# Ledger of designs, part 94: designed miniproteins, single chains, continued (3)

Each design is a single chain, and the fold is of that chain. pLDDT is the mean over its residues in the fold that is shown.

## One batch from the design tools (miniprotein)

Design m11462
Fold by ESMFold2-Fast:
Structure m11462 (fold): chain A 80 residues (1-80)
Amino acid sequence: EAERLLAEADELQARTDKAYEEAVKNPSKREEAIATLREDQRRAVELAEKAYQMGHKEVFEKALEAADRASRAAVALEKA
């Protein structure tokens, strides 16, 4: 279970990074990227809560990092 949740957190971070990079290179994709980043943030927060309840501390920390990363990326695109 923990390995699956860690992989999910890694996937969310990778998806966040890709969406941000694509939006920076192509401003026409900015709105779509912001929607993706906000979805990634929501999913990461849900993953963190699940990990916390199950006692998976490493997953919890990684999921919170993913949520923060997605939130910051979305804010950066919203202000550009």
Scores: mean pLDDT 85

Design m11463
Fold by ESMFold2-Fast:
Structure m11463 (fold): chain A 80 residues (1-80)
Amino acid sequence: MAERDEEFGRRLAKKIDEAAAAGNQLDMDTWLTLFLIHLATALSAGDYEGARALAEAVIKESTVPELIEAAKGFLERIDA
């Protein structure tokens, strides 16, 4: 299952980076909200591996600082 979360994370990072490059704040906010919802859903289900894979994929693929910061903060929470 982590592999699917990783693929979703890669796709999300690409969408957010595309929105940021285009200056589309609304699209960027929408994709960021979806990212946070997916992380919260995985965590509430006890799927720490899926949540970690999603966050790590985003950190690896994204260039948006606020998204990278959010993903890193989430990983610190899971690893604690």
Scores: mean pLDDT 77

Design m11464
Fold by ESMFold2-Fast:
Structure m11464 (fold): chain A 118 residues (1-118)
Amino acid sequence: AATVTESGGGTVKAGGSQTLSATASGLKLSDSNVSWQRQAPGEGFRGIASLSGDGKYVQYAPAVAGRATISQDAANNTAYLNLSNLQLEDTATYYAVFTSADGKTTVRGQGTQLTVVE
């Protein structure tokens, strides 16, 4: 079965930056679309950024537009989300979601917790 492991969370001061990583096993990044989603305490999942497997299509949610960069390293089968100018509202558990090109298979890990403090 395919698996995903997210990392790079932790506690960061407001105005700082953080890079989150997601490493996939049992699937090829180039054959999958990646999206980063987050869940704040007491809220549902919200999409933050997405990147197509061919690298041609990138989207960012308004809440992070201009502060987020999504990227991938196919050689290491790892996707990244860099968040700059962190805000208290960026406090959430972040998940990388990989979806096969045909949309039939979706894999998500356990998430990585980011806490932004003053």
Scores: mean pLDDT 85

Design m11465
Fold by ESMFold2-Fast:
Structure m11465 (fold): chain A 112 residues (1-112)
Amino acid sequence: SLPEELKKVIERLEQAVAARDLDGMRETAIEAVKLLLDYVEKTLGENPELRKIAEEIIDALKARDYERAVSLFAEFQELLLKIFREKGITPSEELMRALVVLGEALDAALAA
């Protein structure tokens, strides 16, 4: 159900985490957030608040502010899951896996 490009970016993100490649995690997480936002907007419709949080995550990652990126990603996940619930749509297992991998990468970057 996820776009092939997003699946490949999530796989690269898992590899960067395993390698403890902080710059690779950061750059790949930026790509993952952009593709995830595009996928979500196509699936659920545009949500200006969700877009704003995603843009703030990208800005935090560019600034290497991993504490802010982790905090903002938690807000992004909470809002995303709320939108799914309100629309009566169940998130796919692939999407839930992508969110877990992205969260783990941000936590790993913060711990480095």
Scores: mean pLDDT 90

Design m11466
Fold by ESMFold2-Fast:
Structure m11466 (fold): chain A 109 residues (1-109)
Amino acid sequence: EEYKKIIEVADRLAEVADNPVLAIITAIARTLGDYESAAKIILKVLKPLIELAVEYENTEDPEKQAALREKIRAEIRRLNPFAQRELSDAEVDEIIKLLIEIKKLNEKI
């Protein structure tokens, strides 16, 4: 059940980030019904972003938060260098929330 929830959150993240690789992985998971294997791949791919999102949530320094937001934006861009538009601050903030949700779901497994 938690693996399926991770796939659902990752699908939302793929839409916000406009990331075709994550979208393909989540589509394969749904088509094959193999949520566990797909969730484990997603957790490995997203690990650096999850670590940055946790650091962002744990800091109270606005300058450090701004720097972490830009690092997260850069890592998302690195995962899709062909993206045609920059993510807004609101979209990055939504991605941070989704990454934290994935982390919390993984902790229940």
Scores: mean pLDDT 81

Design m11467
Fold by ESMFold2-Fast:
Structure m11467 (fold): chain A 65 residues (1-65)
Amino acid sequence: SLAEEYLKKAEELAKEGKTEEAADYYFKALLAELGMSEEEINELLSLPPEERRKKLKEFAEELKK
């Protein structure tokens, strides 16, 4: 799955000491596990921090359905 691919990449980066990049991929894996597509995740991460926060909040509310 997409989440498993991101988790594998995060673990590889963490082993290399690339902590910030690893954290980014762990976050992507979490979003993929929650049902976001690769395109949606990449779009979200391209947004300014304020818009990203708003989009994440909307996604979290949708999950409550």
Scores: mean pLDDT 80

Design m11468
Fold by ESMFold2-Fast:
Structure m11468 (fold): chain A 74 residues (1-74)
Amino acid sequence: STQEKIEQLKSEAGKLYLQAIAAIIAGDTDTAKKLIEQILEIAKQLKSLGDDDLAKTLEDVAKSLLKKVEEVKK
């Protein structure tokens, strides 16, 4: 069902978020960027499934993580 797919994507986004934070803390900016791109891909899938609110939340989270990556690179 659509609801089950949304819950699966939500769980996967949470795992990717924790991995991205760990990569940022480790200074692994290349890995962090790849994980953030995967979060953005999940946001696009959520929009296609009709969960615009969760998709926007993940886009905002991804933007926040990218800002943290840029701070590490400086």
Scores: mean pLDDT 87

Design m11469
Fold by ESMFold2-Fast:
Structure m11469 (fold): chain A 61 residues (1-61)
Amino acid sequence: MLVEKAREALEKGDYEKALELAEKALEIDPNNREALSIAALAAYKLGDYEKHKEYLKRLKA
């Protein structure tokens, strides 16, 4: 549900909302791979490259 809303925000180009919703999903389930992927991409689109690398690292674990 939160992950679906995050993906929809990402598809609309609302990267700030996508990151917010993905991070809320990660508060509930820190290992949610779809939420990590959305958060990584949204952070990259926002120019937050350190946050992008952090989420990519968590995806590879």
Scores: mean pLDDT 85

Design m11470
Fold by ESMFold2-Fast:
Structure m11470 (fold): chain A 83 residues (1-83)
Amino acid sequence: SELERLEKEAEEAVKKAKELLENVDELEKEKLIEEGKKVLEKLKEVLELLKLGGAPQEKLEEYEKKVEEVEKILKEIEAKKEA
């Protein structure tokens, strides 16, 4: 289903963000920030498609929380690379 595909894409984006944080010491800051922004943009795209597709409010709130989670991960990567 279309909804199932979008949910899978969102889960993959969150997993990718966590992998970037796990490899923060191994990857260059510029590459980490670039990849993290791509992940965040993809997750926001999925959320917009869910909104356009008429997903229930409860589902939209779930994915809005995933966007917040990825944004927090990116801030943590940025903080670790500044130290």
Scores: mean pLDDT 77

Design m11471
Fold by ESMFold2-Fast:
Structure m11471 (fold): chain A 73 residues (1-73)
Amino acid sequence: HMEKAKELFEKGKEALLNNDYETAVKYFDEAIKLDPNHPLYPEALFLKAAAYRMLGKEDEARKYIQELKKVLE
């Protein structure tokens, strides 16, 4: 459901602002899973990659940046 996906996305952004990167990743994952065609999907991938970089997980961050490039083609 589009509205619920947006709500989860906003919770993910709030977690990022509180430096809770693991929780941010979980909310972005739930938002993407609920509505993969949502207009916020590319931004969710970008913020998920940013959160992984803050956690020191460069390989995971790079994976999601590659996925973002594919959806922006």
Scores: mean pLDDT 81

Design m11472
Fold by ESMFold2-Fast:
Structure m11472 (fold): chain A 63 residues (1-63)
Amino acid sequence: EEEERQRLLEEIQALLEKMGYTEPVVVDPRLTLEQLRAIVEAAKVGLENGIGLSPRIIVADRE
């Protein structure tokens, strides 16, 4: 499962770069594998339709 999580994080990073995000995005470590897969699918759909992912959706909360 750890390897699957790492692969999903790398895929999200690559998709964000294609959307024009120039800096590495820190993904919330509390997200489940199912949530990460959903983000990947949303990123693919967003890229095809010219809609970027909001980094706030996948970045750890700040206090």
Scores: mean pLDDT 65

Design m11473
Fold by ESMFold2-Fast:
Structure m11473 (fold): chain A 91 residues (1-91)
Amino acid sequence: SEEELEDALAFARKVLEKTYEITKDMSREERLEALENTLVAIVTDLVDRFGREAAQRIADEIVEYARKLFKDVLTDEEIERLEASVRAAVA
């Protein structure tokens, strides 16, 4: 349902916030790897629960939230690479 998908998006944002906090003392490269692994795990779970089409619809919103949250850490090029990884995971 739309409500369950919105709840899943809200939960994904909380997971990303937790990833930001727990990686604060890690290297930039380790933070990027942790974020990529977290994003791929989130969208894989969404595909399993809601199907590819529903996961694809909210994947861009999840990546945009990650971009805003990690703005001080990641470049636009790195965010674009994360977007590509996420889109590959939902394809």
Scores: mean pLDDT 84

Design m11474
Fold by ESMFold2-Fast:
Structure m11474 (fold): chain A 112 residues (1-112)
Amino acid sequence: MEEVEKLRRDIRAGGEQAAALATSPAEADLQRIMFDAMARVAPLIVRGASPEELRKAFAEAVYEEAMKRFGLTPEEVIEYLRKLAEQSDPLTREGAEELIRAIEEYLKRKKE
């Protein structure tokens, strides 16, 4: 519990630093959403969960934070990730594309 709380605090602090370095308010908000989502999956990180398990949990957390906190639609989050992928190095592009797939899978399950 104490280790998880420390990791959550460190992740959230990193998110605020990333937001402060953002070039636009929209980028700052997306950085906060991403880091808050990562803080929510901190227990899975601490226990050494698989990349697949982390990706699914992170996608769900990103969707929930975007919708509930900032009123963003899933389409707006996916569009941002697609634009980021187009402008990024191959590793960042792969990560963004995989997160898009995970969010789309989550939405498909929620609709059923």
Scores: mean pLDDT 70

Design m11475
Fold by ESMFold2-Fast:
Structure m11475 (fold): chain A 77 residues (1-77)
Amino acid sequence: GKEEAIEYLEKAIEAARAGDGVKAAEYAGAAMEEAGKAGALTPEIKEYLNKAGEALSKGDYEAAAEYLEKALELLKK
C-alpha cells in the first residue's frame, strides 16, 4: 500500500545515491506498483518516477535521486 510505496522510494533513493542504478530502478518500480494499488499514484508522482527512470538509464544518479525525493514528498502528503 502507501506505506510500502514510501519504504520502496526511500530504498530507491539510497540505491541511486550509492550508484546502484539496477536496484534503484527495481525499488522505484515496486514503489510505483504499491502506490498504484493504494490509489496514491497521482499523475505528478508518476511523472517524477518516469523522470527518475530516464535519469537512471543515463547514469545521472544525482538527478534520479532528486526526482525520487520529489515523488516521496508528494506521496507523504
Scores: mean pLDDT 86

Design m11476
Fold by ESMFold2-Fast:
Structure m11476 (fold): chain A 64 residues (1-64)
Amino acid sequence: MKEKEEEAFRKLDEAIEAYRNGDVETARKLIEEALKLADDLPPEVQARVIGHVLRAIGLELERE
């Protein structure tokens, strides 16, 4: 459980970095992988993962 949670957030951090570098395709793949990992986690953790993704993407779009 904890290992999957850590892996999901790790992939989200990588997605944010990929998006900052303009690699949108890699960012999307990492987000999808993180969401797949989150499917095995409690709903409260899934909500946090999704929230993290939306906030991170929103901030990068605002900076463009």
Scores: mean pLDDT 72

Design m11477
Fold by ESMFold2-Fast:
Structure m11477 (fold): chain A 77 residues (1-77)
Amino acid sequence: SLAEAARRAAEEADRAIALLRAAGAPEEALAALEEARRLLREAAEAAERGDLERAQELMRRAVALAEAAREAIEAAL
């Protein structure tokens, strides 16, 4: 389900943030990933309520933040 996918993505984000923090990633990138994780959790909750449009919107915003964070990390290395 969309809710399960969003929860799994949030869990993966938690692990990625921990690894990137240990590797010394920029604080700006880490903040963006933490915001993306928050949006993924909200997307899971919206999907559980049956608000699929809201869930998809939140997931799109989370992807955009994750992409921006990746660019910032690549630029810092």
Scores: mean pLDDT 85

Design m11478
Fold by ESMFold2-Fast:
Structure m11478 (fold): chain A 73 residues (1-73)
Amino acid sequence: SEERRKRRRERIAQVTEGVEKLADYDPEKAAEVARIALEGLRDPEHGDTLLDEAVKRAQELVKEIEEREKKLQ
């Protein structure tokens, strides 16, 4: 459906932004999140759950980084 495709594109964008930020700070965790997202992308029928997991992990890790950055200011 159109709505499902839009939601999938939004999740891909969110994971991409998170992985890019993580790559500069923690490349090992960035690689882990990217691996989960790529597994989700390879399965268009059942991969949506893996994409959701990758988004959640990226968001949690980015929040930790932002909190550390604030303490260094």
Scores: mean pLDDT 78

Design m11479
Fold by ESMFold2-Fast:
Structure m11479 (fold): chain A 83 residues (1-83)
Amino acid sequence: AKEEAIERARAALELPDEKKSLREFNEAAKRVGELSDLPPSRAAAKVAAASILAVAGANSPDPAEAAAAYEAALAIVEEMAEA
């Protein structure tokens, strides 16, 4: 379940439709938070941080900066899954 939600988050960031990509990433990140043992407030904060980084990546004109932002967003989701 957590592994499937993480994979969904990763796949979402590869989608060509930016709006759909960000929506599906947010839904997957929320699902990882639900499946984590984190308190709801901490899970919500981590989901918000990951979503901000995903938006920053989508808005970056530099592919390297976009990739770094997406990697940081996924790292938060993966860290949340380990909690």
Scores: mean pLDDT 82

Design m11480
Fold by ESMFold2-Fast:
Structure m11480 (fold): chain A 78 residues (1-78)
Amino acid sequence: MLDPVSETTRRILRLLREAGEKGLTTRELAERTGASQSTVSKVLDILEKAGVVERVRSGKRTVYRLTEAGRRAAETLE
């Protein structure tokens, strides 16, 4: 889990856990992880298909939040 791809996934999960119900946009995740928006979008798509994150429409933005299963998974990263 210490390679660059796994580290990006881990950072995304931590950031989403910290944000809680408010969630974060792809842009905010890219800025805070230092990854490209394309990389973040790919990771989010995989996590959404795995049921770990959910996509929520908020005005003109799309925000991502942890599901119940995602919150449990994020807790095991500590």
Scores: mean pLDDT 77

Design m11481
Fold by ESMFold2-Fast:
Structure m11481 (fold): chain A 65 residues (1-65)
Amino acid sequence: MEEAEKLLEEAREAIEKGDVETAEKLLEQAFAKALLSPDEEFEKMKPKLEELGREVKEAREKLEK
């Protein structure tokens, strides 16, 4: 499993557990790893990163209320 994909899965699990701070950190790490990958792999990961980023933002908004 690519490191970036593993980090995305861990970030998803963190969101499900309500740990938004850990999810944000893992998403940042996944994005950084994806940027170091070949362009084809980055383009494959990009929609997943954007979707998870939106979910993290929504979770953060609810948590800060």
Scores: mean pLDDT 76

Design m11482
Fold by ESMFold2-Fast:
Structure m11482 (fold): chain A 70 residues (1-70)
Amino acid sequence: PQEAIELAKKASEEARRAGDEEAQRYADEAVGHLEDGDLEGAIEYLQKAVEKSKNPEAKKYAQEALEIAK
């Protein structure tokens, strides 16, 4: 799911710009799982990224990546 990888990377970038280190870490872990083809692990970390994101753009991209990864 290349689209999910790109959206998860955008979520990480927006979290980084907002200084939300926890959300950035979860989004980065989701990218790694997506690149490895581990959809179950990716979904878990994308859900954490959505839950922990304080920045609305980071949360939006994480949610979009999550919907595609399902």
Scores: mean pLDDT 86

Design m11483
Fold by ESMFold2-Fast:
Structure m11483 (fold): chain A 65 residues (1-65)
Amino acid sequence: DALAAARAAGAAGAASGNEEGARYAMQFGTWAVLGNKEGAERQARKAAEADPEAGAAAFRASDAA
């Protein structure tokens, strides 16, 4: 399951390092939304760009939806 894999990897990345965690959240946010590449990419980029911590929170909120 793509969403489950993205979630696990994103969580591990975010816990491991702030900057790399944000990049993981960005990439996996795009991947997790499945099929909406532009929307997911923009949302993930916004999350990572805003702040690593805020980005992780936004990514999790998107994943929960």
Scores: mean pLDDT 53

Design m11484
Fold by ESMFold2-Fast:
Structure m11484 (fold): chain A 80 residues (1-80)
Amino acid sequence: VGKEIAKILKGLQQEVKRLAEEGKISEEQAEEAIKKLEEAAKAAEEGNIEEAIKLVEELAKEIPELEEQLKELIEIIKNL
């Protein structure tokens, strides 16, 4: 399960990069988001799914532009 969650989180990192490339979020916001998503993916791979969810929830509060995508991801993770 943790590897599946980590794969989803890594996929979202690519989405964040694309949004920054399109100028929809700043490079600074993208770097912050990617770093937090990498931490969440590592936590998930280590079996700490609760920490992974917490990190994604924190990111959604810190970067409102990503809130909808991150909320969808949290629901996917909770239903895995």
Scores: mean pLDDT 77

Design m11485
Fold by ESMFold2-Fast:
Order: sequence, then C-alpha cells, then structure tokens
Structure m11485 (fold): chain A 130 residues (1-130)
Amino acid sequence: SHTYSVEELNKVDDDGVTDLHYAVLSGNVDKVKALLEAGADPNPQVEVDGKIVPATVTYNGWKGTALHLAALIPNEDVAKTIVEELLKYGADIHAQAEKGGEKKLPWEIAEENGLEDLAKFLKEKASEKA
C-alpha cells in the first residue's frame, strides 16, 4: 500500500484539492479511511488574500469542504460511511458550502441530493451540543 507523509496528506494541488478531497469525490471508502488514519486533516486550511480559510473544492457548482463533497456522492451507503469517518476525525458539521451565492450546511446538501437518511443523520448531529 502507498505510505503518506504528513506533508503529502495535507498538501493542496494547483486547484486547492487535497488527496482526501479526491478520495471523497471518488467514493473510495478504503482510501478515505487510510488517509484519515494516517493523519489527514478533514478540515484543511489554506491562505487566500492573507487570510487562513478552510480548503474548499468546487464540484457540481458547490464550493465546499470534504464533508460537503461526501453529501454529493450518489450512493447513500457510500456517502454515509464516508461522512461517519470524516465526523469521527473531527470534520466540521457546521461548515457552509456555497453555490450561486447560496450557503448550505452538509445536511441541506444531502437533502437536496435526495440522501434522506444521511440528511436526517447530519441534521441530528448538527443539533448536538458542540
């Protein structure tokens, strides 16, 4: 199996994407688990215009974090498994994604994507005391 360094795990490419973002977008549960177990940050940050901000990826018009991208996976069982792993490693359930000037939470994206069980799970988790 491929062995990652901590620098490689959290490095963004020219598009601002980490290896974790690519694994989530591909629905690769085993790779998501391996990256998170190796120390990948589910909330990676980048410097834009002198400010530290969450690293976001634009996919299907949504600019969001790895957790938002998981809510766009068409297979609900895969999406839920990846979401549960991201949350286990501290993914920010209150982070907002943007599309066309609208801001939405992960559960709102899951609901829009027709992932009803995942949307309910995320909404219940988002209502828990931080």
Scores: mean pLDDT 75

Design m11486
Fold by ESMFold2-Fast:
Structure m11486 (fold): chain A 50 residues (1-50)
Amino acid sequence: MEIEEKLRELGKLVNATTKEEIDKARQIARDLLAAGVTPEEIVKAVREAL
């Protein structure tokens, strides 16, 4: 999955309440950080999805 698509997917999971959704969001965030995306960029993408 491309970085841009991962950011959108993470935004859709911003209201995650189930363990499965939370685990998925954590994995996506970790993948984005490993790809060089900053925590600030992740937070911005999540806020834009709200």
Scores: mean pLDDT 73

Design m11487
Fold by ESMFold2-Fast:
Structure m11487 (fold): chain A 100 residues (1-100)
Amino acid sequence: MKKLLEELKKILEEAGRRVDEAVAAGDLAAALQAVADMAERIARLLEEAGLLEEAERLRELARRIREALAAGEATLPEAIRAAQEAVALANEIIQELEEQ
């Protein structure tokens, strides 16, 4: 568990920095892509740990972000919503794994 928590926190911190850099550059698409990449990376680690339901939920959110971005500006609100859900879910999973 401790090694998994350290890797999950590292991925989340790296994603946050990438989002901040993209937002500062005015590149919303890059910020949303950074969240999708984060969700997929976290999902892979969760799957390796046997947390299959949590992994699938994050993979679905990553797909929703990417599909909405590919569909163009009309679906941008959906991409933003899916990204917010992915960040919230990642934080929730990390808190649960910290043994409350």
Scores: mean pLDDT 85

Design m11488
Fold by ESMFold2-Fast:
Structure m11488 (fold): chain A 99 residues (1-99)
Amino acid sequence: SALEERLRAEFERLRAAGEPLTDIALRLLAFALDVLRRERGVTDPMALSEEELRALLEEARRLVRRVFASLGVEVTPEVEAAMRAFAEALLADHRAAQA
């Protein structure tokens, strides 16, 4: 996947710069989410339903895990917790905006 190749290149750049793995994971997650949303033709994030946003977040999280695995880097409990917290916060903000 062209997206997976871009995410691997970005991971290696951030790792070389000494960025913490949690920060790398969150930056890759945000980037993947934006690309996946745009590939579905959705220009306004608020046009997504909560369920569509949840599905895109889960796909983006799977991509981040695949990138880590492809580079032989462990997805630590701290990295998983950071990605979950990011997804939960984004979904909570989305729900509040649509209430």
Scores: mean pLDDT 86

Design m11489
Fold by ESMFold2-Fast:
Structure m11489 (fold): chain A 76 residues (1-76)
Amino acid sequence: EELRKELIEYIEKALKAVEEGNYEEALEHAGKALKLAQELGDKETVEYLAKAIEALLAGDYEGAKEYLEKALEIAK
């Protein structure tokens, strides 16, 4: 479905942004992914995306990457 494909795309964009050190861009993409996961009712992906956003805001970029990778695995 279109929403699931878009969710995966935004998680991948957030991961790439974290890897490149573009943390503001990572937050924007992760936020869009969170809204899509909420629309899909995917509670587990929502939880990991929320943790990723919290980690990004706290400057825990290693944790953010780990949570985004988990969100991507679940979303697929």
Scores: mean pLDDT 87

Design m11490
Fold by ESMFold2-Fast:
Structure m11490 (fold): chain A 59 residues (1-59)
Amino acid sequence: MSDKINEVLEEIRKNSPTDEEFLEKTKEYLKKNFNKEEEEYLLDIIEAIIKEAKEVLKE
């Protein structure tokens, strides 16, 4: 599970250089491929990652 998620996140990240696109594509992927509980768990992790990246982009 974790390996598959990491590969998908890496793929989405490569195809979505912006944090907004990365979040949007990731949300859609999770909703289509994982159950509701897994989606919530993964979104929480991804939102934390994006929050960190957004802070770096903020001058």
Scores: mean pLDDT 69

Design m11491
Fold by ESMFold2-Fast:
Structure m11491 (fold): chain A 62 residues (1-62)
Amino acid sequence: AKKIVEALKDTGPNTDAVLGFKKGDILLVTKEYEDGTVVAKNLSTGHVGLIGKSNIKVLETL
């Protein structure tokens, strides 16, 4: 299921695989991996990439 999440901290700029975000950014998680990484879209910037699940708080499950 897709989830709406909030970024808990700042990170660096986007790279080829890793999503950049700022604390308080709202992200859409589209896929979760068993290792605790997720595929997310930053709804503030429109970028898509991988982030660690420890960097986010789930607000809503879609």
Scores: mean pLDDT 78

Design m11492
Fold by ESMFold2-Fast:
Structure m11492 (fold): chain A 75 residues (1-75)
Amino acid sequence: MTEELLEEARKLAEEAIKKVEEDPEKGKEFFKLKEAEMKRLAMAAYGLDEEAGKEIEKILEEGKKKVEEILKKKE
């Protein structure tokens, strides 16, 4: 269960980053949707395993940093 949540969070982060690289405007909106979804996954993971919740938060934070770097580079 927790491993599935971690894998889903990683997939969401990768999809968001890829979308922002391909189309910054559409990617920004897509990232907002995926960020909200990843926050829900983190909350679910914390209820099952604190370490899994922390790992999802780390995945979200790293993904957010990459997205911000791409957006800044395009402006």
Scores: mean pLDDT 79

Design m11493
Fold by ESMFold2-Fast:
Structure m11493 (fold): chain A 85 residues (1-85)
Amino acid sequence: MELPGAEEAAELTRAAVEGVLELIEEKAKTDLEEAIRLAEEAIREAEEAAAWASTVPEFGEAVAAVLREGARRLRELKERLEREL
């Protein structure tokens, strides 16, 4: 099978980030403290994944950029949730 191109890899990564954000927002409706914990974990994983992705030739930097933006959005979500405590 042909590997996805840089654009397709970035789109798949963006979809995964959106899914994580939606899961955390849904969790916040019933368990705000757990949602904050999940956001902290997701930020760490996104930052680690971005560091790894940046070492991959050809499409790694495009994926890393999406993951860094995802980590930024997760931090903003966490700050919003913490204000609701």
Scores: mean pLDDT 81

Design m11494
Fold by ESMFold2-Fast:
Formats: C-alpha cells, sequence, structure tokens
Structure m11494 (fold): chain A 59 residues (1-59)
C-alpha cells in the first residue's frame, strides 16, 4: 500500500476532487496522469483526484 502525506489543505473545488487537510494521510489507488492521482483519505474513507504537487510520498 503506497501512502502520501498532504502538505497543504485543499477544499473540494469539483465533485471529482478529494477534500483534505494538511497532514492527512492518503492511500494511492491509481496514477491518473502526470499531474493527478486517484487517492483515498484514510481519515474519511472518501476517494477522489489529488494534484501530486500537494503530496509527499511516505516511502
Amino acid sequence: MKLYKAVASMPQTSPEELEFREGDILELLEEVNEEYVLAKSLKTGKVGLVHKSVLEELE
């Protein structure tokens, strides 16, 4: 299981995007393209698109 830590808080700006706060842990589900991943919030259980620039890889 590949995990990321959010380095910024992001509101949901579209229905396809994941809402999260700085410090939240997200599970990588799929790499969608060069800029976006599909991730699951371990805090809320919600799934959505996240921009890679706001993620720090945990291992």
Scores: mean pLDDT 80

Design m11495
Fold by ESMFold2-Fast:
Structure m11495 (fold): chain A 58 residues (1-58)
Amino acid sequence: AEQARATAEALAQAEKQARDLIEQGKKSGENGRRLIEEGKKLLEQAKEAAMAASDQLA
């Protein structure tokens, strides 16, 4: 129960950070591409962690 909650909170934080970086990238122009790539990488990591957590609950 506690581990599932901690994992969900960590995933939510990672997704929020990834989306913030992508939005900052869209507004930043010159540095935008780098921020978008960093955000996409964090989003992919969060997705992989969610799949791993789902497999452990199945």
Scores: mean pLDDT 73

Design m11496
Fold by ESMFold2-Fast:
Structure m11496 (fold): chain A 56 residues (1-56)
Amino acid sequence: MEEEIDKLVEEAKKAFDNGDYEKLREYLDKIFELTPPNQVHPKVEEFLEELRKKLE
């Protein structure tokens, strides 16, 4: 499961870099579906911080 989340984060980063916000949204949705509410993956937290900085 962690390996799958890791791959989804990588794909989400690629989609963001390519400006493919539809795919970014799809990958983020899948990541949140796989992540328990009390166990946020460190890579997911880091990626969300990157998105916050770039979208502001």
Scores: mean pLDDT 73

Design m11497
Fold by ESMFold2-Fast:
Structure m11497 (fold): chain A 62 residues (1-62)
Amino acid sequence: GLEEKLKKLEELVEKLKHDLDENSEVFKEAKKLAIEIDPSKADLLTTRYDIGAELVRLLAEN
């Protein structure tokens, strides 16, 4: 459910704090999970900045 996906998103955000590689699998997984939580933003998630902003939004609003 949504709560389970949000917990996984928090884990991915924590991993991103230690992963400075911009081609990281963690960024790809975070993008995929963000789209699963809110698909209305899928077409806007084209950069790492967009993905990061969406992660912050999803965690803050839920």
Scores: mean pLDDT 74

